# Designed miniproteins, single chains, continued (2), part 99

Each design is a single chain, and the fold is of that chain. pLDDT is the mean over its residues in the fold that is shown.

## One batch from the design tools (miniprotein)

Design m7648
Fold by ESMFold2-Fast:
Structure m7648 (fold): chain A 62 residues (1-62)
Amino acid sequence: AVEDIKKVLTENNADFLDPKGIVNRLSLVKDPNKVADYIRVGLEDNGKDKASIEAVVNAVKD
């Protein structure tokens, strides 16, 4: 849900990502792995560590 994704983003200092946009993309694409890959690239480009990336990606895929 949007609240769960927002919490994970905030806890991992990735609040520059729009949680509503992520949920909307998941609804439209119907492939959570493709959305997760997009988020992973964005987090890597912003210098986030592996643990933070994994936490956000797993929250999106669930």
Scores: mean pLDDT 70

Design m7650
Fold by ESMFold2-Fast:
Structure m7650 (fold): chain A 72 residues (1-72)
Amino acid sequence: MRRVEELTEEAVRHARLAGEALAAGDEEAAERHAREAERALEEVLRIGSEEQREEAVRRVEAVVAENGRRLA
């Protein structure tokens, strides 16, 4: 079974890759990575503790905010 921390790191990694792909104009790669980030985060929200869920959401939201700043 995948560990919650591994799922959280996967979600963060794919969120970063989605932002990088979007900045490069690769919308197909951005969509693919965003989907993988969403799947990993959804699994954390399903099986993680309240603390683990809050941490995962916070980390992913921080990456999404950073992606937005890079595109502005």
Scores: mean pLDDT 81

Design m7651
Fold by ESMFold2-Fast:
Structure m7651 (fold): chain A 57 residues (1-57)
Amino acid sequence: MTEEELLARAEERAKTDPSARYVLEQAKADPNPQRRLSLYGRAAGLSPAEIAALLKA
């Protein structure tokens, strides 16, 4: 899944969920691409296991 796909999912979730909105704003402010991808995944509602799969070494 691309960063753009995760961002789109996170933005949709942020419309109704204040916690998702908060995480999305943190992600947008993070200059580290890998950390930002992880935060987008969290804001999009992905599980820790799904996020770990995206961030494979």
Scores: mean pLDDT 78

Design m7652
Fold by ESMFold2-Fast:
Structure m7652 (fold): chain A 56 residues (1-56)
Amino acid sequence: SKSIVLGPVTRSMSTRTRARRALELMRHLGLSVREVAQLTGQSPATVSRDLRALAA
C-alpha cells in the first residue's frame, strides 16, 4: 500500500497511549493523578489533560 503514514507519528508512546496507561494505573492500583504523574515522569497537569483528551 501507499499509505505508510497511517500510524502515529510519535511511535507507541503517543498522548492517547499515555492517557490509557494512566487510566489503567488509576483503576488497578487506586492511584491519584498526582501519583500516576510521579510514576510516569509527567506533570499532574499533563496527565489530567491527557485523560480529558481521551474522554472527549
Scores: mean pLDDT 69

Design m7653
Fold by ESMFold2-Fast:
Structure m7653 (fold): chain A 74 residues (1-74)
Amino acid sequence: AAEAAALAAVYAAMRRSVTIEDADGGVARLRLSAAGEISVEAVKNTSEEELERIRRTVENGARDRAAQRVAKAA
């Protein structure tokens, strides 16, 4: 999945689960807890490595992209 799509899904789903489908037919479910913790689950055709990458991108990218979005908007 594109990094931007994963980040957008997290922001859109700050109060519920979001399902992301990859171009290869892989399906993963993202969930954001009230504590700001992110869970990633394999639904279909998603490798362990891909899940780890999605989670890492969402966790780190959400914080870093917030600062970059402010700079870009200014």
Scores: mean pLDDT 55

Design m7654
Fold by ESMFold2-Fast:
Structure m7654 (fold): chain A 73 residues (1-73)
Amino acid sequence: SLKERLLKLIGEILAKIGDILELEREIKKLEEKLKEGDESVKEELEKIKKEKKELEKELEKLKEEEQKLRFET
């Protein structure tokens, strides 16, 4: 039971990390375009940065839950 819950939670953590890494790649591409003078990407860049911050908050909560489950043993 505890082991199954921990494995599920680890899976959710890994999925969130993957999503964050994808957003980081998008941010990098948009920042490079902005540096090249393409100001049209500013709005999209801000939107993606906000989305990344929300996912980072969700990831921290999942990590806290994982830590609690480990210490309940």
Scores: mean pLDDT 83

Design m7655
Fold by ESMFold2-Fast:
Structure m7655 (fold): chain A 64 residues (1-64)
Amino acid sequence: GELEEFLEKLDKKIEELDKKIKELEEELKKNPENKELRLELELAEGMKALLEGMKGYLRRLLEK
């Protein structure tokens, strides 16, 4: 269904964010005081949390 298709797209975006987070963490290991890298990591982690929250909400709607 349309909701299942949307959930699949969310999973793909979460996977892409996980890859970006790992790359940013490795870059921060080389430059631990870089404020721009820290901000990018924080934003990526925040976006992942929001997408996971949205996914949880949509799954709950499908169970009712």
Scores: mean pLDDT 84

Design m7656
Fold by ESMFold2-Fast:
Structure m7656 (fold): chain A 56 residues (1-56)
Amino acid sequence: MEKLRELRRKVAEMLLNGESLEKIKQFIEDAVKRGEISPEEAERILKDVENVKKKL
């Protein structure tokens, strides 16, 4: 029931661990393919990730 929230937590953890943008994108795309999140939710998360990476 908390698939989107859990995914956001894992993405934040990957960012803190210094994972590449490419790995984070792949992780999010895999979640869309599994039907855990929508493409629209994935695009929002990706924009957030890119903005965080750009500011670092």
Scores: mean pLDDT 78

Design m7657
Fold by ESMFold2-Fast:
Structure m7657 (fold): chain A 77 residues (1-77)
Amino acid sequence: HTEEGKKLYEEGRYEEAVEKFEEAIKENPQDAEAWAYLAVALHELGRYEEADRYMQKAYFLDPDNPAVKEAIKIVKR
């Protein structure tokens, strides 16, 4: 589900990407990459408070993950 969400995100289909990342998190709540992508997709939708909260979750799980590092740059712009 995370890979499907990434593709939707790259296509600008942010609401559909959120749905796929939420599915990925239900299957694996420790997936820091899925939390990071969920946060950036929510940021693109203007849902900034949720984006910040989920970005904090991703950072807590794995601050060294490349997707988490890139997501922080996006969310903190």
Scores: mean pLDDT 83

Design m7658
Fold by ESMFold2-Fast:
Structure m7658 (fold): chain A 86 residues (1-86)
Amino acid sequence: SMEEEIAELRRKAEQGDADAAARLGEMLNDQGDYEEAKRWAQYALELDPNNYRAWAVLARAYYGLGDLEKAREYGEKAEELEREKE
């Protein structure tokens, strides 16, 4: 279930898994929990500053919170890093 997936991602993120932290942030954004999504994305970026998913999560969270300038800035950073991975 979604609740079980969130619980497992939270456990992995708390163990230092940057991808799990970014994925948890994605799911929290989908639920409208923008402040918590922002915190998990920031934590993911402390672990791995090149995690493009975490930048995308930050962009979406800031958009949901009404900070359109930061949403644009962090969205551009996510797109840049995603293109470099290909």
Scores: mean pLDDT 88

Design m7659
Fold by ESMFold2-Fast:
Structure m7659 (fold): chain A 65 residues (1-65)
Amino acid sequence: MEELEKMLEELKELLKVVKDPELQKRLQGSIRGIEEALKSDDEVIKKVALHDAKELIEEVKKQLE
């Protein structure tokens, strides 16, 4: 799924610039969630991973602005 792959790249890029250990941990968790979703055939797991990633990306971007 291109959208999940796009979110994975965005999370990895944010992980390079974020210095807060709690945000790094959350970004790492979301990256893992998307990687598991990409290995899974479960559409619910994919939808949950995508939703969680989008929310975290928005939260982190607000803190960096």
Scores: mean pLDDT 80

Design m7660
Fold by ESMFold2-Fast:
Structure m7660 (fold): chain A 61 residues (1-61)
Amino acid sequence: EADYIKGVLYLAMGRLAEKKGDYEGAIEWYEKASDYFEKAGNTEMAQEARRLAEEARKKLA
């Protein structure tokens, strides 16, 4: 319940960081989102958050 809401909020923060060009910040937010989605038992959303973190990491590499 609360863990799922936290995951959604951290996903939104990651998207905002990307819009600002802050890919390092986006990675941190997406990783936090993934952790909270796992705690919520939502494996699909956790995988999506990890995928977004990977894409953001490619922008830095």
Scores: mean pLDDT 84

Design m7661
Fold by ESMFold2-Fast:
Structure m7661 (fold): chain A 94 residues (1-94)
Amino acid sequence: SMEEVEALLAEAERVRAELERLRNDPRLSQKEQQGLAQLIEQLEAVVAELREAVARGDEAAVRTMVRSLRGLIALGRHAIREVRERLAEQEAAE
């Protein structure tokens, strides 16, 4: 439904914003910063494709993009958790 798509897009934007904020932490390795940047780029690309599929009324493309976006949201949340846990362990060692 359109309500479900709008809710998912709002959730994707929240995850993107958290990834963007986190990638600017100076304690991150270059590899971590690059990984988060790649996730942001992938999220933005799938969000754009989902919006275009909705505009075209392409229900099959919408279903495919919704599935892809849900996967990227889950991956983004996992990446945020892993980086935050590593930073917390680093602070505890000081």
Scores: mean pLDDT 89

Design m7662
Fold by ESMFold2-Fast:
Structure m7662 (fold): chain A 79 residues (1-79)
Amino acid sequence: AAEVRELGERATELAREGAELFPEDEEKARELFEEAQRLLEEMRRRAEEAGLLDLLREELARVRAAVEELREKIEEALK
C-alpha cells in the first residue's frame, strides 16, 4: 500500500510543479505532465492488482484531478 501511495504523492507533486511553471516554461511543464500521467497510470494498475482501488479511491481521484488540471492548461495553450 505504501508504494502505491508514494506513486500518487509523486504524481501530484509533479503535476503541481508543472501547473506552476506553465505557461512560463511550457517544455518543462509538458515533461512533468508526461511523468505525472505515467505515475498515475502505474498507481492505478498497482492499486487494481493489489485489490486496493476502494481503499485508495479518494487518493486516486485527487491525483487524477491534479494531472487533469495540468493537462487542461497545456491543451488550452495549444489552441
Scores: mean pLDDT 79

Design m7663
Fold by ESMFold2-Fast:
Structure m7663 (fold): chain A 88 residues (1-88)
Amino acid sequence: HMNELLEKFAEYLEKHPDMSLEEAVEKIVEIAREMGATGEDVLNLLITLANMFRLPGSTISRLVALANELRASGKRITPEEALERLKA
């Protein structure tokens, strides 16, 4: 399921190479919602995207920590909830 989300996003990125980080995040959430993907899938894609845009290591560490917490707790969150937790 993660592979399908990544594949659909990659197709969109190829057609829109100048897209901003904010536009990319919004598109990932949109595709994830349509596919019924988990918030964990969205977080894993955001970690990859943060690396591509060369974001600070502190930001990447925060994303990894959040993904690990969700995995350890067994909590399932929506793509929208994942985005909200990143803004908090």
Scores: mean pLDDT 68

Design m7664
Fold by ESMFold2-Fast:
Structure m7664 (fold): chain A 89 residues (1-89)
Amino acid sequence: SELIRRAAILYTAAMILAVAAQVEPDPERARAEARAAAELAKEAAELFVEAGEKKEAAELLRRVAELLEEVDPEAAEELRERAEEVEEE
């Protein structure tokens, strides 16, 4: 599926940015990278949901949230809330 392929690419990008944010010494840059990772993770999850892969979407959101917890707890919480929404409906 083209949707799953696009979702996988966006998820990979989100993971790379999330890891970059964790090792970034500049707090402003770290938060910007964390926010970019969260946005890409939400986009990837939306594509997985559209493809019928709700469990994969929720799992992806939680993995990125764990990486962002220390850098941007608010972004991490937003991703966890989205994961719960995806799993319930």
Scores: mean pLDDT 88

Design m7665
Fold by ESMFold2-Fast:
Structure m7665 (fold): chain A 80 residues (1-80)
Amino acid sequence: MEIIPKRVTDEVAKKLGFKNSQELIDHIKQKVRNARPFASDETIDELVQKFVEEKFKDAEEMSERIPGISKSFAEKVLKA
């Protein structure tokens, strides 16, 4: 399955220190994989897709629903 960055922009990625939205997505995928080492690639991709496509009300909700994402990182994403 292809992950399409619908809610993440290149501007947001650059504010977080990445070159573009795809680099940010790759970073999130690695964080999710580290938190779920026994998960299938399909499960990892589904979680990354939720990060990209779903709206989160606050950093706590994002970090709780997306394994591997810290509250501090989620705060930076939502502020950017």
Scores: mean pLDDT 75

Design m7666
Fold by ESMFold2-Fast:
Structure m7666 (fold): chain A 85 residues (1-85)
Amino acid sequence: SSPEEGGRAAAEGAVEGARAGGSGLGAELAAGMGALAAAMAAAAGESAEEAGELAERAAAATGLASPAAREGAARGAREGGERAA
């Protein structure tokens, strides 16, 4: 698959995972920031694992995401990237 497909899959996974892990503003911020970080990681040629780590860090940087939303964003980004590889 292409890096563009990997980035899209990782970003979509981050959104789904964050929303599965929480609700409200914190979960939506984790979804948005996690998806952006995952897409940027894939565009930079980073692995699916690295996309997951960056999605977690981006969600954490919001200060409003629950641990479950952060973990969901990270797991979703990694799994999405792996499926597209």
Scores: mean pLDDT 82

Design m7667
Fold by ESMFold2-Fast:
Structure m7667 (fold): chain A 61 residues (1-61)
Amino acid sequence: MVLKSSEELLKRLKERMKGAPEEVLKELEEIEEELKSEDVTVQVGAALRLIGLELDLDLSE
């Protein structure tokens, strides 16, 4: 199953990071692919990575 809150957070982060370096955009794309996985463990892991990325942005410029 896909976590709705994680999908929403992903959309918000993509919008916030439109001007980010390609490396960051690739990480978001990778997380998006993992969120589409049928493996719940992979989906949860992707959600945690997404939350970590959001937190990193809050601590950085």
Scores: mean pLDDT 73

Design m7668
Fold by ESMFold2-Fast:
Structure m7668 (fold): chain A 73 residues (1-73)
Amino acid sequence: AKELAEEAKKHLEEAYKAAEAGDVETALEHLRKADELFREFGKVASDEEKEEALKELAPLAKKAGEAIEKAKK
């Protein structure tokens, strides 16, 4: 369970880096992988693990999404 959340975090960080570099396609692929991993995590994680992961991943997802929107302009 924890490994899936850690992998999702890595993909969100890579999505942000790609978006900052203007590589929207790579950033979107990393966001897709992070969503997939977090969905898998949600199937096996406890409610406490989900809350902890959301606290860490939600700010990263927001940051990556904002960077992608800036890169599209």
Scores: mean pLDDT 80

Design m7669
Fold by ESMFold2-Fast:
Structure m7669 (fold): chain A 61 residues (1-61)
Amino acid sequence: MEELKEEAERLIREGVPLEEVKKRISERLFALVSAGKLSIEEGAKAYEEIVEFAEKEYERL
């Protein structure tokens, strides 16, 4: 969870577009769900939380 927020923040600082950040986070979370490390519900909540965080960070640029 925390690692994905750090990754999102880093990508935003590097100038990666918000849509690409969302795509990469979605892929990461899908991989965790597919590996049985997260439930579908946990993955969905994590995605919403990280996207909200990323959108707020992007607004500060």
Scores: mean pLDDT 80

Design m7670
Fold by ESMFold2-Fast:
Structure m7670 (fold): chain A 59 residues (1-59)
Amino acid sequence: SSTLRELAKKYNVPLRVLEHHAREGVEEAKRRGLSLEEYAKEKKMSKEALEAMKGVEEE
């Protein structure tokens, strides 16, 4: 997604690596029965990390 591409450039990491980490976050949130927003809040994640997870979920 466009959001993941922008975050990958900002952090100078390969897009595939960022997508992998974001996807793992989405899967963990689902395992815990939490929304992405709730999961990000519990893990004290940045807004950028939450946006990456949302970008993967909307694919």
Scores: mean pLDDT 74

Design m7671
Fold by ESMFold2-Fast:
Structure m7671 (fold): chain A 62 residues (1-62)
Amino acid sequence: MDLDELAAETPALLYLAMGYSFYKQGKKEEAIEYFRKALEIARQAGNEDLVKLAEEYLEKIK
């Protein structure tokens, strides 16, 4: 596995986890912000599975 590709995906996973934490706390605005950040990084990294996951969470919050 390419180390640079792994490094690019790690921030997306962290933002996704933070967004999910805020979502469980009922903090919708903060959750949306972090899910959007995760989505942007996932798109830049070309990880379609992560993009889809972040989009699904954003749809559930709306």
Scores: mean pLDDT 75

Design m7672
Fold by ESMFold2-Fast:
Formats: C-alpha cells, structure tokens, sequence
Structure m7672 (fold): chain A 74 residues (1-74)
C-alpha cells in the first residue's frame, strides 16, 4: 500500500494500539450495557481516529460499519 512509510506506519501502529485498548471496554459494555453503550464507544473511537490518526482512513470506515451494525440493533 502506498502509505507504508515510517511516519504512516507509526500512525497505523498507534491506531491499532488505540483499537486494542478499546476492545476490552467494548466487550464489557456489550455484556453489561448493550448496543447503545457499544455504539457510544465506537463514536468516540471514530472521533479519536479522525483527530489523531487521519492516515488510518480504512480503519475509520471499518469502525463506522461496526457502529451502523450496533445502531441497527437499537
């Protein structure tokens, strides 16, 4: 892919680390809160990626798709 350079690679790694940090929270909210709480968390993740990791556009699209699935369950 064209953006796998040192700086874009670091941005992708940071985005992956942010997703990994959010996964336990999403699982806890799915177990205790339900789809609305998971949707709220996913919106926070999208906002973070747009602000901090603009190079991770494909990852933002994936999270937006997951958000749409959770909102469809509401």
Amino acid sequence: RPDYQELPAAAVEAAEAAVAAQLPRAEELADTGGPADVAALLREVIALFRERYPEATELVELVEAALAEQEAKL
Scores: mean pLDDT 66

Design m7673
Fold by ESMFold2-Fast:
Structure m7673 (fold): chain A 67 residues (1-67)
Amino acid sequence: GAMARRQRRQELLDKAYELAKKAKSATDIVKATNSVLEQAEDEDMPEIAEAVAKGAKENGFKLTPEA
């Protein structure tokens, strides 16, 4: 149901943020993003991208919309 979908979305957002924050290289961030997006609905992609960008900024990396 809707609750299960929201929980899964939140888990994907948290995972994306944590993976980006812990990443050792830009390549690791890209791989982490792709693994999360493979599990995501199209509707959730912008929020996942924002979570990755936030984690990457805290890790000292800068992501562009093209990356």
Scores: mean pLDDT 73

Design m7674
Fold by ESMFold2-Fast:
Structure m7674 (fold): chain A 100 residues (1-100)
Amino acid sequence: MEVFDIHRQIPSDQQIIDRTVSFIDGVIDQIRSFVSDGVPNSVIQSMAQGGFDGAIIVADDLGDSDLASRSRSYLDNVSNMSPDDIISRLQDIRDDIRRI
């Protein structure tokens, strides 16, 4: 049955949204773990870049140009963000993706 699933795996917009929300939640959880473990902010910033890049790709694909532009702005400013700022911005983006 997996062979049939491969031919049906053009995801719906809702499936793209759900997968992206899950991905961003995973990035947030990893950042929280890194903060708890005393990981350097530069490593946390690199992890956050992946979260923002994912949000940009999905926002562009779903036609939300405002969310894409805001996510690009956060990506450009990530080097100036604390871990708490990064988590807050990723949560805001996650909630906005849910509303597409």
Scores: mean pLDDT 79

Design m7675
Fold by ESMFold2-Fast:
Structure m7675 (fold): chain A 66 residues (1-66)
Amino acid sequence: SDKFKELLEKLQEKSTGRLLKAEEVKEILLELGFSEETANEIIKKAKVSEELVDGTKVLELLKEML
């Protein structure tokens, strides 16, 4: 759907070469239809600090799951 495409494009734009707040990424992943368990695993694997994740790593993990 158009909303899914817009959310994915927003995530890609925010993620490329940037550190993102884990809470914001989790919220976007849940809006994209991922389970809370899957969203938490993506955050865990992309984690740089307790509050921040590597945006590029988030995108890599999403490509593996799609």
Scores: mean pLDDT 75

Design m7676
Fold by ESMFold2-Fast:
Structure m7676 (fold): chain A 63 residues (1-63)
Amino acid sequence: MAGILAVVSKDYKGKNENELDLKKGDIVEILEEVNETWFKVKNLKTGEIGLVPKEVLGLAGAA
């Protein structure tokens, strides 16, 4: 993997089509920092790509 891995620290429900639903303990790959509040990530459990708030992620390490 080329991105940074992060662990989901809180359950999150996407509010828009561009956002992901996440469960606490899911592992995501950070693909892009979109702005100060949002990352574009890939959920490694589901394979889905979308936007999530930075506040729901804890960094797990380099991928």
Scores: mean pLDDT 76

Design m7677
Fold by ESMFold2-Fast:
Structure m7677 (fold): chain A 86 residues (1-86)
Amino acid sequence: MKEELKELTEKLVAATDPEEMAKLAHELTKAAARVIEEEEKEEAIEALEEAIDKLVAAEATADFEKALTLSVAIIGLAVELTILKK
């Protein structure tokens, strides 16, 4: 499910509609949970770190409203990554 996480990350980065961004952020969280469940630990860590890096880069150039939505997604993924790395 690494591909789904990557695709949802790129869709969220490209999204401009607040309702679509909220929906994509929710789907991204579910995809991250599936990656953690289905992939090897090291591969799940790599996939989550790649998604976080892309969202952080997008946040740096986003307007305030989009930056807030991206921050929520980043925090969610970072919490999961911290638990996984434990």
Scores: mean pLDDT 80

Design m7678
Fold by ESMFold2-Fast:
Structure m7678 (fold): chain A 93 residues (1-93)
Amino acid sequence: EAAELLNEGVKLYNEGKYEEAKELFEKAISLSEEGSRLHASALLMLGKALFELGKYEEAKKYYEKALEEAEKINDEVLKELAEENLKKVEEKL
């Protein structure tokens, strides 16, 4: 269920349906375990959807949460993705 919501949200995100993707990422976060790769990935994707919606302060908040969780689980790929997206959102603030 959480993984299915994340995957469907990613499909909607890739189609430019950012508001719908946001709703699915929020549900994936609520249904996933904190400290899991799935939860950290859902936080990152929520940040990306918020960025596309022009909600830069909120996007930054979720990128920071995704980075914290990626560091705790030692996921270097997810950490680098969160850092890259943080750099992009700082350019908008």
Scores: mean pLDDT 89

Design m7679
Fold by ESMFold2-Fast:
Formats: structure tokens, sequence, C-alpha cells
Structure m7679 (fold): chain A 63 residues (1-63)
């Protein structure tokens, strides 16, 4: 679905920001990916992306 395709695209952007050391931006895009995977009904992938966003926010000092 288009929602799954957007989830993959935002996940890729999150990874790109992570490689640049931009942890806050990486977390934001990982959260966007999670929302699109939720809309696509892909619960397992959505939970993984949400967990990754939480870890990245912690590394960035955001909580």
Amino acid sequence: SMDEELGIEYGRKAHEYYLQGKLEEAAKYAEKAARFFERAGNRATALSARHEADVLRKEAGLG
C-alpha cells in the first residue's frame, strides 16, 4: 500500500539522519515511519520503528 511505501521511505530518511549524527531528526522520521506502518496494518514493523524512535530520542537527550 501507499502507507507501507511511505513508511519505508521515512525509515530510510531516519537511517540517513542517524548516519549523519542527527539523532533528533532521525527520531522524528522513525516516528513518522511508525505512523505509516500503523496505518498500513503492519503492527510489528510499526512497534519496531516506534521503539527505535524512543531509543534515538534518549540518545539525543530528549527523554
Scores: mean pLDDT 87

Design m7680
Fold by ESMFold2-Fast:
Structure m7680 (fold): chain A 80 residues (1-80)
Amino acid sequence: PVIKITLDDGSVIEIEVTKDTSVKELVLKLGKAVGISEEDAEKVAEVLEKSGISGEELIEFFKDGITASNFKYIVENALK
């Protein structure tokens, strides 16, 4: 399966995921697509893991697609 992320310019990036994709792997791939730092992406993944979110649950949450703006909003809230 793939997660689609719509960038601010209207382009769409497809991120390939599997049942074995970790929270860290997924957040790092999404972060790279939207231009956040690897350090910030790792911190976001740690926050999500501490809250008990699995990679499978995160994939389900993003299954219908996500915008770069919405993902950046998640990053900002996780880093507070």
Scores: mean pLDDT 81

Design m7681
Fold by ESMFold2-Fast:
Structure m7681 (fold): chain A 66 residues (1-66)
Amino acid sequence: KIEEDIKLAEEALEEMKKLGAPQSVIDRVKELLEKARNAKTPEEASIYTALALIFAAVTKIEKRNA
């Protein structure tokens, strides 16, 4: 469900903030989530949500290996 996936991405965004992700990366993920919420189709919303989750996951991996 898109709403559930957006919630997961929002939780991942908060986790990124706690890990000290750069503000520029946080802002990018926030923009992707806003685009997902404002999407005209479920497919578009899914793409933006998936991109937000990927950015969050990559950032968490990089922070853990730093």
Scores: mean pLDDT 76

Design m7682
Fold by ESMFold2-Fast:
Structure m7682 (fold): chain A 69 residues (1-69)
Amino acid sequence: LGLELLKKKAEEEAEKLEKISKKAAELLKKKTKELIEEVLKNPLSNEEVLKKFEEIFKEAKELAEKELK
């Protein structure tokens, strides 16, 4: 698993979220970028990176749900 694959997955999911909430899509992109920068500074296992990404994705989904009212 490369950071490029993580970025691509985040972009695809953000595109789907943007149809519901632009802010949620922006949050997902921003948090994923921060995660990539963290991994570059301090290498994490693939499992840890995936768990952190899943947490970010969940947070973005919760924001989208809140904006739907």
Scores: mean pLDDT 79

Design m7683
Fold by ESMFold2-Fast:
Structure m7683 (fold): chain A 90 residues (1-90)
Amino acid sequence: GPATDAEVDEAEQVARDSIKELNEIIKKAKEGKLTREDVIRSIAIQVQALATLVVADMSPDPERAARLRQLANEVLTKVKEVDEAIKKYE
């Protein structure tokens, strides 16, 4: 069935919180303070971003779907920045 407004709102909030968390992980990587737990969290956030894309595809509202896809793609871009920072600072 179609995603509910509550499911879309929750997916938007999860994506926004993920962006904030990834920015802190990137900062830690640049400061040489990156932990294995931070790496595991970035992987978990990547999986959540893929789930957000599924919610976007199930949304009957094309404007809200486009917003979710934009947020999910921003999360995936930040995950790539974490991966690049790990390679540069290890």
Scores: mean pLDDT 86

